# Ledger of designs, part 5: designed miniproteins, single chains, continued (4)

Each design is a single chain, and the fold is of that chain. pLDDT is the mean over its residues in the fold that is shown.

## One batch from the design tools (miniprotein)

Design m12139
Fold by ESMFold2-Fast:
Structure m12139 (fold): chain A 85 residues (1-85)
Amino acid sequence: SSVLEEMIKILEQAIEQAKKSSPKEASSIVLQGVLQVLDLAVENNAPQEVIDLIADTLRDLVENRDNPEYGIQLLEDLIERLRKL
């Protein structure tokens, strides 16, 4: 799916940008990346399982926003799960 490829690209770009940024900026970048991917999934009527996976990742990021290294790991895990769809 072209939409799935676009979602993965957004997450990969967020990871690369976060790695080059301060810890505070990195947390904001990964949150914005996942929010953008959630919007894209909803707008393209993705299966509920996919929407739930992205929403769960967003929740974990918000709860761990003071840990940007873990935030990057959460995005890497999300990319791997999306690739297996």
Scores: mean pLDDT 89

Design m12140
Fold by ESMFold2-Fast:
Structure m12140 (fold): chain A 57 residues (1-57)
Amino acid sequence: GGTILRVAARDLGKSVGTVRRLLSRVRRGEISVAEAARRLGISPAKVSSLLRAIEAE
């Protein structure tokens, strides 16, 4: 889904591509939720919420 990624990217001051890439890497098991959270500057709980919200779109 585009809408949730677009809003999250704007809130974090990142590109949609950057957020999408990091979340995709978590989904593939290439990086942990904690590592994605550190790179995005958010909590691990927020990363988990974004992953579930994207799956719902």
Scores: mean pLDDT 77

Design m12141
Fold by ESMFold2-Fast:
Structure m12141 (fold): chain A 74 residues (1-74)
Amino acid sequence: MPDDELLRRARDLVEEARKHLLNGDLEGARRHAREAVRVLAPLDPEAAAQAQRALDQGHVGSALVILDEAVERL
């Protein structure tokens, strides 16, 4: 899969997670954020690990910021 397609998928997953978070669906937000971490891991393992740590601590919003910044950097 080309990098551009992976980055686009990660960004789409981050946007979906953000929509779920804004609607009060924490489970849906976490689910989409975890998928974004998986998609990003082979491209930026450091950012993926940071986002995973935020998710493990229940900080979904922080994880989304980390993922968005990483996608823009790549």
Scores: mean pLDDT 81

Design m12142
Fold by ESMFold2-Fast:
Structure m12142 (fold): chain A 114 residues (1-114)
Amino acid sequence: SELEELIKELEKLIEELKKLNKDGHPLLTSAIKLIERAIELLREVIRKKKAGTLTDADIQKAIFELGVIEGLLGIIRGVAKITKDLPDEAIETIDRAIELIRRAIKVLEEELKK
């Protein structure tokens, strides 16, 4: 499914951020945890869909929580750009995670129409 492909892309970004986070920077550690939570939310939607138990309320909750994660990643990205605490590669990887989460939200919004 499109959500399963988005999860694989997000997992790849987590591995790249972990390589950049050898020194344990708080902003990178927070970004990784937020992306891990986004993956957990998407896996739960896929699990419920395959089981035939997925409700509109489940989808709406996932959209809301993913929107919060997107916003928090945006704040981390903004702070990192101002402080210059993170390498450009880390900021670019966070920007890619934000875009993948936006795509996941759009897929879930289309699921609500079915």
Scores: mean pLDDT 90

Design m12143
Fold by ESMFold2-Fast:
Structure m12143 (fold): chain A 87 residues (1-87)
Amino acid sequence: MVPSENEILIGAIMNAQNGGGLGGILSAAIAQGLVEKFQEAVDEAREIMEKLGVTELERARIATDAVENNLSSEELLDRLREEGLRR
């Protein structure tokens, strides 16, 4: 079977530089189900990330970790804010 466009997106995020090893445990079905949650969280976080200076690559890593740990959109946003506050 060919992966969906959303599964390819998750795959690309997991492959961001040297990240994604932990995401490899996700099955295609799980990845597909989590994509909408991931997309929603990323879209909601975009303005916050821009204000905090979080790079797109860092965002991809945080989002990949959130997908693997089945975080909610709110939990992902909290991680992104925490990352920005580190600076």
Scores: mean pLDDT 51

Design m12144
Fold by ESMFold2-Fast:
Structure m12144 (fold): chain A 100 residues (1-100)
Amino acid sequence: MKKKININIEVTGMTEEARQALKDAAEKIKKEGEKLGFEVNINISETDTPIPGSRVAGGGNLKPDSDEYTINLKFNGLTVEDAKRLEEALIKYLKALKDS
C-alpha cells in the first residue's frame, strides 16, 4: 500500500551554498522515497530575512501522526552540513518506515 509522506522545511537565514545543498538533499530524499514505494512531497520555504549576528541552529519536530506521515522541520541558519545531515536522517527514517 502506497504511503504519502509530506516533508515541510521552513528556513530562516541560509547561504546560497546551503540553499543548493538543501535542494540537492530534497531531490535525493524524494528519489530514495520513491524507490521505497512512497509518495514523497517536499516543500521548502524561506520565511524570514536572516537576522544580523548569525545564530546557527538546526533541528525540528517530527510529527508522524496520520496515514499520511508529516514531518515539519524549522531551521534558523541552515548550513551545508545541516542539509547533509538532514538528507541522511530522512533517508534512514524512510527506510525504517518501510521496514516497520
Scores: mean pLDDT 70

Design m12145
Fold by ESMFold2-Fast:
Structure m12145 (fold): chain A 67 residues (1-67)
Amino acid sequence: MLSEAAKLAMEGRVEEAAELLVELLSPTGLPARAIGQLVRREIGSLPGVSEETAERVAELVEERLRA
C-alpha cells in the first residue's frame, strides 16, 4: 500500500499519493497531524523517494484529513 503511494509520489503525483494514504490511514482514528508525521517518516524511508516529495505528500494528507 505505501509502495503504491511512493510510486505516485515519485511520478510527481503527490496529490493522488496523499489521497490514497488518507484512505489507508484515516480508519486508524489518529489525528491528522499524527498521520502526516507517519506518512513523512514511512514514505521518506522508502528507497527512491526524495525527502521533499515525502514532505509534500505528508502535507497534503494532513490537508485532506482536515477537510
Scores: mean pLDDT 75

Design m12146
Fold by ESMFold2-Fast:
Structure m12146 (fold): chain A 63 residues (1-63)
Amino acid sequence: MKEQLKKLIDAAIDRLAEKYKLPPEFVERMRKKADEKNPTSAKEATELLQEIEKEARRIVKKR
């Protein structure tokens, strides 16, 4: 993954974790998912972030 995209994705994951009060384990899990997906474009990064936010909302709803 390009360093600039990685920084943007990492920052967005951190912001989602703060917004939804999610534990550090969520941040680690989502960062691992981002590394596995290895987005190479802004579009792929945006789609990945949308999936991560959907996962965050799902976790909050089940609490």
Scores: mean pLDDT 77

Design m12147
Fold by ESMFold2-Fast:
Structure m12147 (fold): chain A 89 residues (1-89)
Amino acid sequence: SMKEEDEELVKEIVKEVYEKVEKELKERELSNEEFRKLVVGVANELLEKLEKERPISKLVKAKVSEIVAKLSELSKEEALEYMKKLIEE
């Protein structure tokens, strides 16, 4: 099971993905493919930046990858709702 600190870090990553994606959606209409690429790109960029600043556990990386994979299979509206639920937990 994941430690509380790791769960909070996953939540922070999801929140930043959500905020960046929602900002882009307010500025322009995205296709499902563009939305998917944005979600994957933002999540990967955040993980790379965090690894330069601090050690990231394998569990955090695995959980973020699992979430990103699930978001990639959902519609735009379902993906936003899923991220919001994870942030509000």
Scores: mean pLDDT 81

Design m12148
Fold by ESMFold2-Fast:
Structure m12148 (fold): chain A 71 residues (1-71)
Amino acid sequence: SREELERKIREAEERIRRAEEELRRARRELRETPSDDREGILRAIGRILRAIGDIFEAELVLRKAKRELEE
């Protein structure tokens, strides 16, 4: 239903906001990690990649729901 699509849009937008905040935190963690701390760097990069993945998944849901709502 239209109401279900509107709910999915709101939920996807909220997921994007949370994932963007996590990405911001992970990027700060990477910046604050010493250049010789390879394990810390890899851990921070892993968090960045996960956050980017979460954003991509949520944006796919958002795009699909918006398309269905307009069609």
Scores: mean pLDDT 86

Design m12149
Fold by ESMFold2-Fast:
Parts: C-alpha cells; sequence; structure tokens
Structure m12149 (fold): chain A 58 residues (1-58)
C-alpha cells in the first residue's frame, strides 16, 4: 500500500513526461524495493500504481 502510494505520487509529479521516462524513474526510485518482493507481488503493485496514476492524469 505505502509503496503503491509513493509510486502513484511519482507518476503524478511526472505526468508531463513520456511513459518511457516515467518507467525509468520508477525503476530508479523503486527498483530496490520491488526486487525484495516476489515477481507476482511486484507486478501487482506496479499495475495498481499505473492504474491509479492514469485516473489522476486524465
Amino acid sequence: SKLTEKMVELVEKNKDKSGDEINELLAKEFGEELSKLSADEADEIVAKAIDKANELIK
């Protein structure tokens, strides 16, 4: 939950950037935290953050 919130906040702050740039920022900022999770958990958190951020960008 906290990780998802931080990821959404990062995407929202960078909504004027391209998807590729946002993905690079997510990997740089949260790559270490995501590597501590299982692949399924990491994928779920990233998907939830992207979905939430897309609601805020639109």
Scores: mean pLDDT 72

Design m12150
Fold by ESMFold2-Fast:
Structure m12150 (fold): chain A 95 residues (1-95)
Amino acid sequence: GEELREEGIRLVKEALSKASKSSLPKAIGGAIRGIGDGIDASLRGEGSEELARKAIEEAKKNLSKNTDSGYADAAYGGGEAAGTAGMSEHLGLPG
């Protein structure tokens, strides 16, 4: 949980730092939507480490495009990973 949440947050920060000033609001919006969607998935019982890992992989792929739209998509993916991993931990998964 913790490692996937931290990696998701790191990817959001990288995407936001690389986004142009004019596209920064879109990237921020992407991160917020991603976090919400990740939390929602966990609340519906659809949140998983596999979902978080897939979101991280997609975020890394979108970062490699080196475009503002890619950075917005990367911020969404990083947010989704952070949201689902963080919420699953807070919901008290036994272990």
Scores: mean pLDDT 80

Design m12151
Fold by ESMFold2-Fast:
Structure m12151 (fold): chain A 60 residues (1-60)
Amino acid sequence: RADKMLETARKLGFSEKQLAALELMGYEGITGSEAAEKTGLSTEEVEKAAREVLEALSEE
């Protein structure tokens, strides 16, 4: 499932930092706020990216 999330995020054109945040959330089970702190993104940016990826996965 995490691999599918990363593949979908690449298809949607997310940055390498956003991909790293999604990987941390999917593989390590950390929160969006912690992933944002580790990657230098905002919590809102990480949560929005995760939501868009999950929506794309559910529609495919």
Scores: mean pLDDT 74

Design m12152
Fold by ESMFold2-Fast:
Structure m12152 (fold): chain A 81 residues (1-81)
Amino acid sequence: KGDEYLEKGDYEKAIKVYEEELKKSNFTNADIFTKLAVAYLKMEKYEEALRYAQKALELDPDNVNARAILKAAQLMIEKKK
């Protein structure tokens, strides 16, 4: 259901669904952290995207998607000064 909101561009609704799923996983699901990072990146909330991507990498250091989001968010933050 969170993925449906993300596909429609309803990022705020996607975030709410992913936050509920994250609580149910006791904050241990790297995939949900990665999906939250994607949603925040799409909203141009780069600092939140960075934080969630970092949390995903703490749980799964080899996560290619989380690493890509981390780099993208960091570059956008640096560009903004």
Scores: mean pLDDT 80

Design m12153
Fold by ESMFold2-Fast:
Structure m12153 (fold): chain A 98 residues (1-98)
Amino acid sequence: EGEEEIELIRRSLELEKKAEELKDKSDKEKYEKVLELKKEALKAIALGDFEKVEKIVEELEKIRKEAEEEGDEGVLYLTESVLLHLKVLASIRGYKLK
């Protein structure tokens, strides 16, 4: 379990780096929205509000799917990075994120 969480963190960081490299070619509004949703999700995790975290994850999954369909790799990689990061943090707090 600890080994799996470390691998998810590593993959999240690799995806974040790829997203940064593609930022200037990405939809800036969607890119900034993903970063805002990350902040809201981190705050919700800190408060133990996992119901809100699940709603934010659903919104992030929608953005991920749209970015994949549009070929926006920067938004896609950023969204995947955030989703992995939130999954690890929720797991550390004892919550299994879907």
Scores: mean pLDDT 85

Design m12154
Fold by ESMFold2-Fast:
Structure m12154 (fold): chain A 100 residues (1-100)
Amino acid sequence: PLENILRAIGLALRAIGLLLDVELLKKEAEKEGIKLSKELEEALKKAEEYAKRALELAMEVLKDPEDEETLEEAERELERAEEYLEKAKKLLEEQKKKLE
């Protein structure tokens, strides 16, 4: 249905935005001279992995818009990506407060 196509497009755009946010966070850390902790690196890696998976699944829905299961999986993967990005933002702020 048209609704699933629009939802898939929305998910794809959100996933792309999340991938851009990951890159911006990495560049902000470089600008501040902050060495990423292992936990922060892992959170950024997981955010990127889940966002890429969400994008792939959203693109699959565009090929088969009646596949509600794939659409729901894309939504779940994007939610996981958002959770890891939020964790990464928190970890970066904690490292900033510890002033090198």
Scores: mean pLDDT 87

Design m12155
Fold by ESMFold2-Fast:
Structure m12155 (fold): chain A 76 residues (1-76)
Amino acid sequence: MEKIREEALKAAKEATKDVEGVTDVFVDIRNGVLHVGVSATSEKAAEEAKKAAEEALKPIAEKAGLKLRVTGSVTP
């Protein structure tokens, strides 16, 4: 499980690195769900980062047999 969390965090950071305004990315696995959180300075950045993370993390979650949940938040 830890290895999947590490792979997911790396993939999420890579997927969001080109999105201007992303401040934080975190990953947690709870109750069969791969939770990915992205914080950004604007709603547009949060939405783009969430979309990029969902696309990058979908195959990782499927491989691990986990549901994927991605959240974006705005934090100035």
Scores: mean pLDDT 80

Design m12156
Fold by ESMFold2-Fast:
Formats: structure tokens, sequence, C-alpha cells
Structure m12156 (fold): chain A 111 residues (1-111)
């Protein structure tokens, strides 16, 4: 439970950073910014429900993995659009992938 909560909070922080970086760059399509904002909302709602005891650890991990997979896909799309200007997004992608891998490890341990 405690480790799942820690990882969900880290995931929220990383997606908030993704949104901030995307909003600061006028080359990022508005539709991508809107989708990241929606994914952040869903991830925050998942965190709130998990803190309230409404979602099991395994269900929280499975839902977070699906949300992060979509975030990772959108960050990768932005990296392809920005090319040489994508250094901050590449570091963010690496950190998002690390959180995803840790969430997957815990999900496999609980299944």
Amino acid sequence: RERVLELLREAVRLVEEALRLMEENPRVPEEVVKRIRELLRELKELLERFEAGEVSPLEALERALLLLAEVIGLVDEVIRLLGEEAAEFRELLRRLQAVRDELLRLALELA
C-alpha cells in the first residue's frame, strides 16, 4: 500500500511536469496538451480514490499503468516533433519509464 501510494504520487508529479513543459512550448499541438491534462485529472482521481480506500493496490497499479502508457506515448510523440529541442522531454520520458517499470514490478508481485 505505502509503496503504491508513493509511486502514484511520483507519477502525478511527472505528468504535472510533462503538462508544464508542453504548455511552455508553442510547437506542442494543443490537442496533445488537452489529452495530457485529461490524463493528469484521471491519475489524480485514481490517487484520491486509492487514498480513500476505494481501490485495491492491484487495481490502482493496473489503472496507473494504462494511464502512464498513454502519457509515455504522448511524450514520445512530442520528442519526435521537437527533435533537438526535446532534451527536457527525453529526460522526463526516462523518468516516466522508470516509474512504469516499478509499477509493473509491483503489479506482478501482487498478481
Scores: mean pLDDT 87

Design m12157
Fold by ESMFold2-Fast:
Structure m12157 (fold): chain A 79 residues (1-79)
Amino acid sequence: SEIEKLKAEIEKVKKEIEESNALTQRFLDDLQRRQKLLAEGKQEEIDAEVKKMRTKRAENLSKLQEEIAKLQEEIDKLN
């Protein structure tokens, strides 16, 4: 039962990664659409904001992947 709980937590974290990635992609798509409308004045500001978001997403993804690895290690120790 403990192993099943840890597996369920891993699946939950994986789903959170997918949902976070989908939310970030929707935001990036919106910024790209706005960039097309503002093409002559604010492209560099939009690009900088997108870069910051991509960096933060990569950091958050890395932390979630580390959490999955730790949960998997706990499962392995119970086997």
Scores: mean pLDDT 79

Design m12158
Fold by ESMFold2-Fast:
Structure m12158 (fold): chain A 65 residues (1-65)
Amino acid sequence: MIDKEALEIELATIAAISGNRVEIREVDGKTVVDFYAEDEKAAEFAREELERISERTGIEVHLHL
């Protein structure tokens, strides 16, 4: 079950804490998240949390370095 508003707040919080940028879009009825990391350290920090969100919500998450 996906609460879109709560998900957007959660993703924005992770982006702010990790120093990354997040873009949320809807493609063919599916929520797709693009997460942009400034460096490998920022990517590593975000990776575990993004994996947990993906497992919980079933959303498609792309991590860009």
Scores: mean pLDDT 74

Design m12159
Fold by ESMFold2-Fast:
Structure m12159 (fold): chain A 94 residues (1-94)
Amino acid sequence: MHLELAQEHLEKARALRDEAGPDAPMNREALDHIAEALEHIAEYLARLPDPLYQRLAELFRETAERIRAAPTVEEAQAVLDEFLREARALVAEA
């Protein structure tokens, strides 16, 4: 259930980015869809009894909140970029 909602929001964000082009500045609507997707993934991961998934759930939830709280699109994009680096590092150590 949560993963299906996450997929839908990620597809919407990707469509908005593709429509704007690769060098266009990220828009707030796309970032908000990404934040919603991260929140749904966090809820799914939090239900799994694994320490790695609990840490990932916290990272996903914190990132969603930081994206929504960011006063500019540029700051929200920087939060997303940092999240992608941290998530890749955590998964690589698993």
Scores: mean pLDDT 74

Design m12160
Fold by ESMFold2-Fast:
Formats: structure tokens, C-alpha cells, sequence
Structure m12160 (fold): chain A 82 residues (1-82)
């Protein structure tokens, strides 16, 4: 669902999404299954889906996304320490 985002938040979200996609494509260039599932997951990643019932292919895509999201989160925390 759409939420009331500031223009700054929209730019930040788009940048994070672009970085996620680029890093994932660089690490998994030949994995069309991963790429296809990533696109589906990005469309619903903020929807609060239950990921416990994923197929093996979806789980592999989730692991790939999670690795890169973890890196992006670590970079963000390094720039914005506690």
C-alpha cells in the first residue's frame, strides 16, 4: 500500500532499491530464477508477508536479498551510529 512519504524518503527508498538490484545482479548475473523472485519480493517486501512457507527457490532468493540488505543496513548504521 502507498504511504505518505516525504520526497526525501522516496528518493532514499529508490536509491536503496537501485543499489539492491545492482548488487544482486552483479553477484547473481545468470540466476534468472533469483532475479524473477527478487522482483516479486521487492513488490511485496513491505507487505508483511510470512516468509516461513517459501519454496526452496524463493528461500534461495530471500537469502540472496537478505545478504545484500544486511550489507546496506550495516552501511547505513556506519553512517548513522547510535
Amino acid sequence: MLEELSPEEQELAERALAQLRERLAARHPDDEVVRQLVERMLAGIGDGRDWSELSEAERAALDAIGEILGELAAEYRAEHPL
Scores: mean pLDDT 64

Design m12161
Fold by ESMFold2-Fast:
Structure m12161 (fold): chain A 75 residues (1-75)
Amino acid sequence: SELQERILELLREKGARSVREIAEELNLPQSTVSRHLRELEKEGRVMSFRRGRTTYYEISVDEAVEVLKEAVEKV
């Protein structure tokens, strides 16, 4: 779950990223990143889309709304 939270933080800070870009940023194997992204997509926390031959991942609308709610609750 720590790696999943690091992936979500990266996507929140930098926006949509490919498996390769996430792997490079976090210094992890692409296979490890791909496995965690598929789990996060299954949980509805990230969404995938294709651009050309590359699949990109971004935080879901539901995840973005939850982060904003937590920020408001701390005010």
Scores: mean pLDDT 79

Design m12162
Fold by ESMFold2-Fast:
Structure m12162 (fold): chain A 94 residues (1-94)
Amino acid sequence: SMEAAELAAKGNPVLVRASNVEEAYRAGYQIGKAAKGKKIAVGAVTPELAEAAVRGAEEGGATVVGSAAASNLMEALQKAIKVGRGADGILGIG
């Protein structure tokens, strides 16, 4: 959502439910537009959702500095943050 994109641009974690890769891509794209020129980390509950959200975010204009997937969303976010040190915002897809 646009509200979620604004939260990510402010450096707050944003959590989005996506039932498929198209929804994950669109969530990433909205975050990428709001976070244009900013660094973000992306965690997701599956690799396919993570890849889609990363593609969306980069196409939107954000720089994805770290991404991770794990069946537990909290674990995926923790891994993404460790990989993406210095991220301005965090996007979670579950």
Scores: mean pLDDT 83

Design m12163
Fold by ESMFold2-Fast:
Structure m12163 (fold): chain A 97 residues (1-97)
Amino acid sequence: MKPEVRERDGANALAGLDAQIADVEKTVERLKKLIEEGASPEELRKAIHDLTIKTVALNILVAAAEFVGALTPEQRERADKVVEEANKAIEEAEKYL
């Protein structure tokens, strides 16, 4: 190890979860902006794909954190909310394809 970097798992999973929630939130905002600005179908398809991949990654991290007993109620609520917003943003974007 190290410099330092052990990969003992739970703390790394929690750090990754918070970062992934934030990344999905930013990607939802970007997709909403693209819809508002009348982006091309190509740009919308790319943004939908990026958001879908990030949402899948978030669901995997949530499941991992829950499995090891490290998922807080606050993190779960935040993750559930951002996944719901991501799905709604994708549905709205698809109307313009």
Scores: mean pLDDT 78

Design m12164
Fold by ESMFold2-Fast:
Structure m12164 (fold): chain A 66 residues (1-66)
Amino acid sequence: SPRDKVLTLVATLAELLGRTVSLTEEALELLIQMYEEDPEKLLHRLYTLLRTAPGPVITAADVRAL
């Protein structure tokens, strides 16, 4: 499912970057929407998000700031 794909991508990139992160449900829903619209661009956006998000909880505001 798109949800499982997004969760796997977040987990993989977080591990690569040495971050322990969790997502709010609203943040996850926004990322799923982005994945369904353009999966290739989502990879670049997720990398930016995980590098720039200030805290361990990724919020909808963090996703919207992309």
Scores: mean pLDDT 82

Design m12165
Fold by ESMFold2-Fast:
Structure m12165 (fold): chain A 91 residues (1-91)
Amino acid sequence: KPLSQEELEEYKKGLLDAFEALRTLDARLAEAGASEAERARAREIRARELEELAKALGIDVQFLEDLINGTPVSEATMVEIILRMKEYVES
């Protein structure tokens, strides 16, 4: 069952918003006055969660980190990631 153009754009926006949140997490915690220990713990949790997500999506964790940090990928690659995310979330 292929995604409609509208569904694809909605999932893409959600994914990119999530990537921005992950990319900016440490800076936002620092701005909120979080301690270095709190930020270090958040980074450890983030790293573990990303490893599990990468396994679920069948991609390399470094590739996932590169995507979160804004590394450009082809539209075909982005669509593939969106479809895998949808499958993971719906299971």
Scores: mean pLDDT 80

Design m12166
Fold by ESMFold2-Fast:
Structure m12166 (fold): chain A 60 residues (1-60)
Amino acid sequence: GAADAARARRMGEGAVAAARALGGPEEAIQLGKLGKEYGDRGDAETGRRYARLAQELLGL
């Protein structure tokens, strides 16, 4: 439901912030995992955003 989507988004934002705090390859790995997880749940747009961030961090 909408409440579940809002909570998932807030948790996702927290996970992204935590991943960014790690920096370097660890940040890229965590963002890649988030991208796959959101894609597997049918949130393809969010999945692609996280995958793109991971690629940018890896210099791809």
Scores: mean pLDDT 71

Design m12167
Fold by ESMFold2-Fast:
Structure m12167 (fold): chain A 57 residues (1-57)
Amino acid sequence: MKTLEELIEDAERQLKAALNAGVPLDKASEALRDYYRAQGYPEELVDKAIEEAKKKL
């Protein structure tokens, strides 16, 4: 399981890739949230990681 810092970096990379492919940020963020939750990450950790990743876009 990734640390918060690793998850932020992964989320930033995933969101940038989705945006470059023409996926809207809100849809990309929701899909990424579902993806991490399916892997067993805590909801609070996922939400924080996606929020911090969005700040880096």
Scores: mean pLDDT 82

Design m12168
Fold by ESMFold2-Fast:
Structure m12168 (fold): chain A 89 residues (1-89)
Amino acid sequence: SFVKLSPYQHKVLALIFKDFKLPLPPPGQVSLEQLQEILDIFESAGYTNLFPGLRGKPVDVSKLSSEELSEILDKVHEAILPQNPELAP
């Protein structure tokens, strides 16, 4: 299944894919597996405070609700926004 993303969430993912040299999926076609890979990268890069309840545990994205996925992506956006002002609304 694919994750429904806002334009800004898609920009965040595009930046992550570019920086980590991952293949960028077409708009509207970000899979749960690709989102899992992104979250794993963020966790390894020290963004553990965005997911305090998941610290030290593997994240199973398929078990998260759409609202929880949206909240996670919003926190990712907020965490990188100060270092990437081009992502601001």
Scores: mean pLDDT 57

Design m12169
Fold by ESMFold2-Fast:
Structure m12169 (fold): chain A 63 residues (1-63)
Amino acid sequence: SMMEQLKRETENAKITGKTAVLLGEQYGIERMKNAAEQLAKFTSDESAEVLKKVMEEGVEKAA
């Protein structure tokens, strides 16, 4: 499922900016923001929070 893919990409990459840009382009920014809250249920709070923060401040503002 998309949630399992997002969880795996978030945990495995350990590279916030690059991964967030790729995921945002692939799934869309609003969808990623919603998924990030559910991701906290499957992955560490740090991983989900970092992803959400990048989508709000990094990907949206910079890209």
Scores: mean pLDDT 56

Design m12170
Fold by ESMFold2-Fast:
Structure m12170 (fold): chain A 71 residues (1-71)
Amino acid sequence: LEELRELAKTDPEGAIKELAREIKKALLEGNYEKAREYAGLLHEILEKHPELRELAERLLTEAQEEILKAR
């Protein structure tokens, strides 16, 4: 989490991409608490960088599709 918070200060787009991957990984592992923590940070970044919302939604949609295929 802290590493991704620091990344968000210099590369918010890269931080969103990494957070989407971590959220997908946590959900696939059944770690809903960890997924919620990463989703919280993602929302914090989007509040400061609303222009990245479309990218975040696209990445999360892709992650959801992959999760559904893995079940």
Scores: mean pLDDT 78

Design m12171
Fold by ESMFold2-Fast:
Order: structure tokens, then sequence, then C-alpha cells
Structure m12171 (fold): chain A 80 residues (1-80)
């Protein structure tokens, strides 16, 4: 499933990235697993994705450009 793929990719980035990348990636993985375990409406998925993007943007200067782009892709997968 897309959510399972998103969660696993985020977990991998958490292990490979710096401390800031790991923290954000862990939040993304947790959100994806929560959505996988509990059916979420399209509206709820959009709101969660927006929150994750805001958190990522806030920490953009602390994350490499490559890791920032990969995290954005994962958030897009969570939203659909």
Amino acid sequence: SVLEEAAKTAEKLAKEGNEETAKIAEYIAAAAYAMLDNGFSDEAKKKIAEGLREELEKNKAKISEEQYKELLKIIDLIEK
C-alpha cells in the first residue's frame, strides 16, 4: 500500500539522515502508520500532510536539500 511504502521509506530516511532529518522522518512514519492502522478521511489526510509540510519547512535550513525533497515526496504519498 502507498501508506506502508511511505512509512517504510520515512523509517529508512530517519536511519540515514542527520538528527533533524531523523526527527521529521520519524513523525512522517508515525503519521503514515497511524493512517494505515486507522482509516482516515481524505480531509484528515490533507490536514495531516499540511501540518507535516509546515514542520518540514520550519526545519528546512537544518536538513539537506536532497533529504528535504525526499521527505516532501513521502508526505505527497501520504496525501495520495
Scores: mean pLDDT 80

Design m12172
Fold by ESMFold2-Fast:
Structure m12172 (fold): chain A 61 residues (1-61)
Amino acid sequence: KYKEEADKYEKEADRSVAEGNLEEAIQLYIKAKNLYKKAGDEERYQRLTERIRELAAQRDA
């Protein structure tokens, strides 16, 4: 359940990045990250945490 929802939000976030909408992408990755954490997927949680950090730095540049 949580993993499937997280996968959907991650794909939406990837699309937002492709469209240049970094703020929307960050919010969608945060939703995906939290769902991966609930699913016990620590590796995806950490990957998205780093991705969010990179996008926030890019947005704030």
Scores: mean pLDDT 84

Design m12173
Fold by ESMFold2-Fast:
Structure m12173 (fold): chain A 85 residues (1-85)
Amino acid sequence: SAAQQAAQKKELQARSEAATKATLEGTRKLGEIYSKISKELAEKYREIGRWARDHQSDPAALDEIERLYLSIGKELAEIEEKLEK
């Protein structure tokens, strides 16, 4: 029984080390995905900014701009949720 317990402890240690390595690699890849998504979202924000400038004298345009920014924020939140699962 003592020899079996020592073997089990060694196996659990090896599995723990493998899990740590996988987590670090996953975190690195996740960072690369976020960088790419952030560039695409930045371009969408710039497009809304250009539209906002062209309509800055229209009070009704302010509500539409806010709605568009909220829509992009929701898209980002949905992407983050999928990456966490």
Scores: mean pLDDT 68

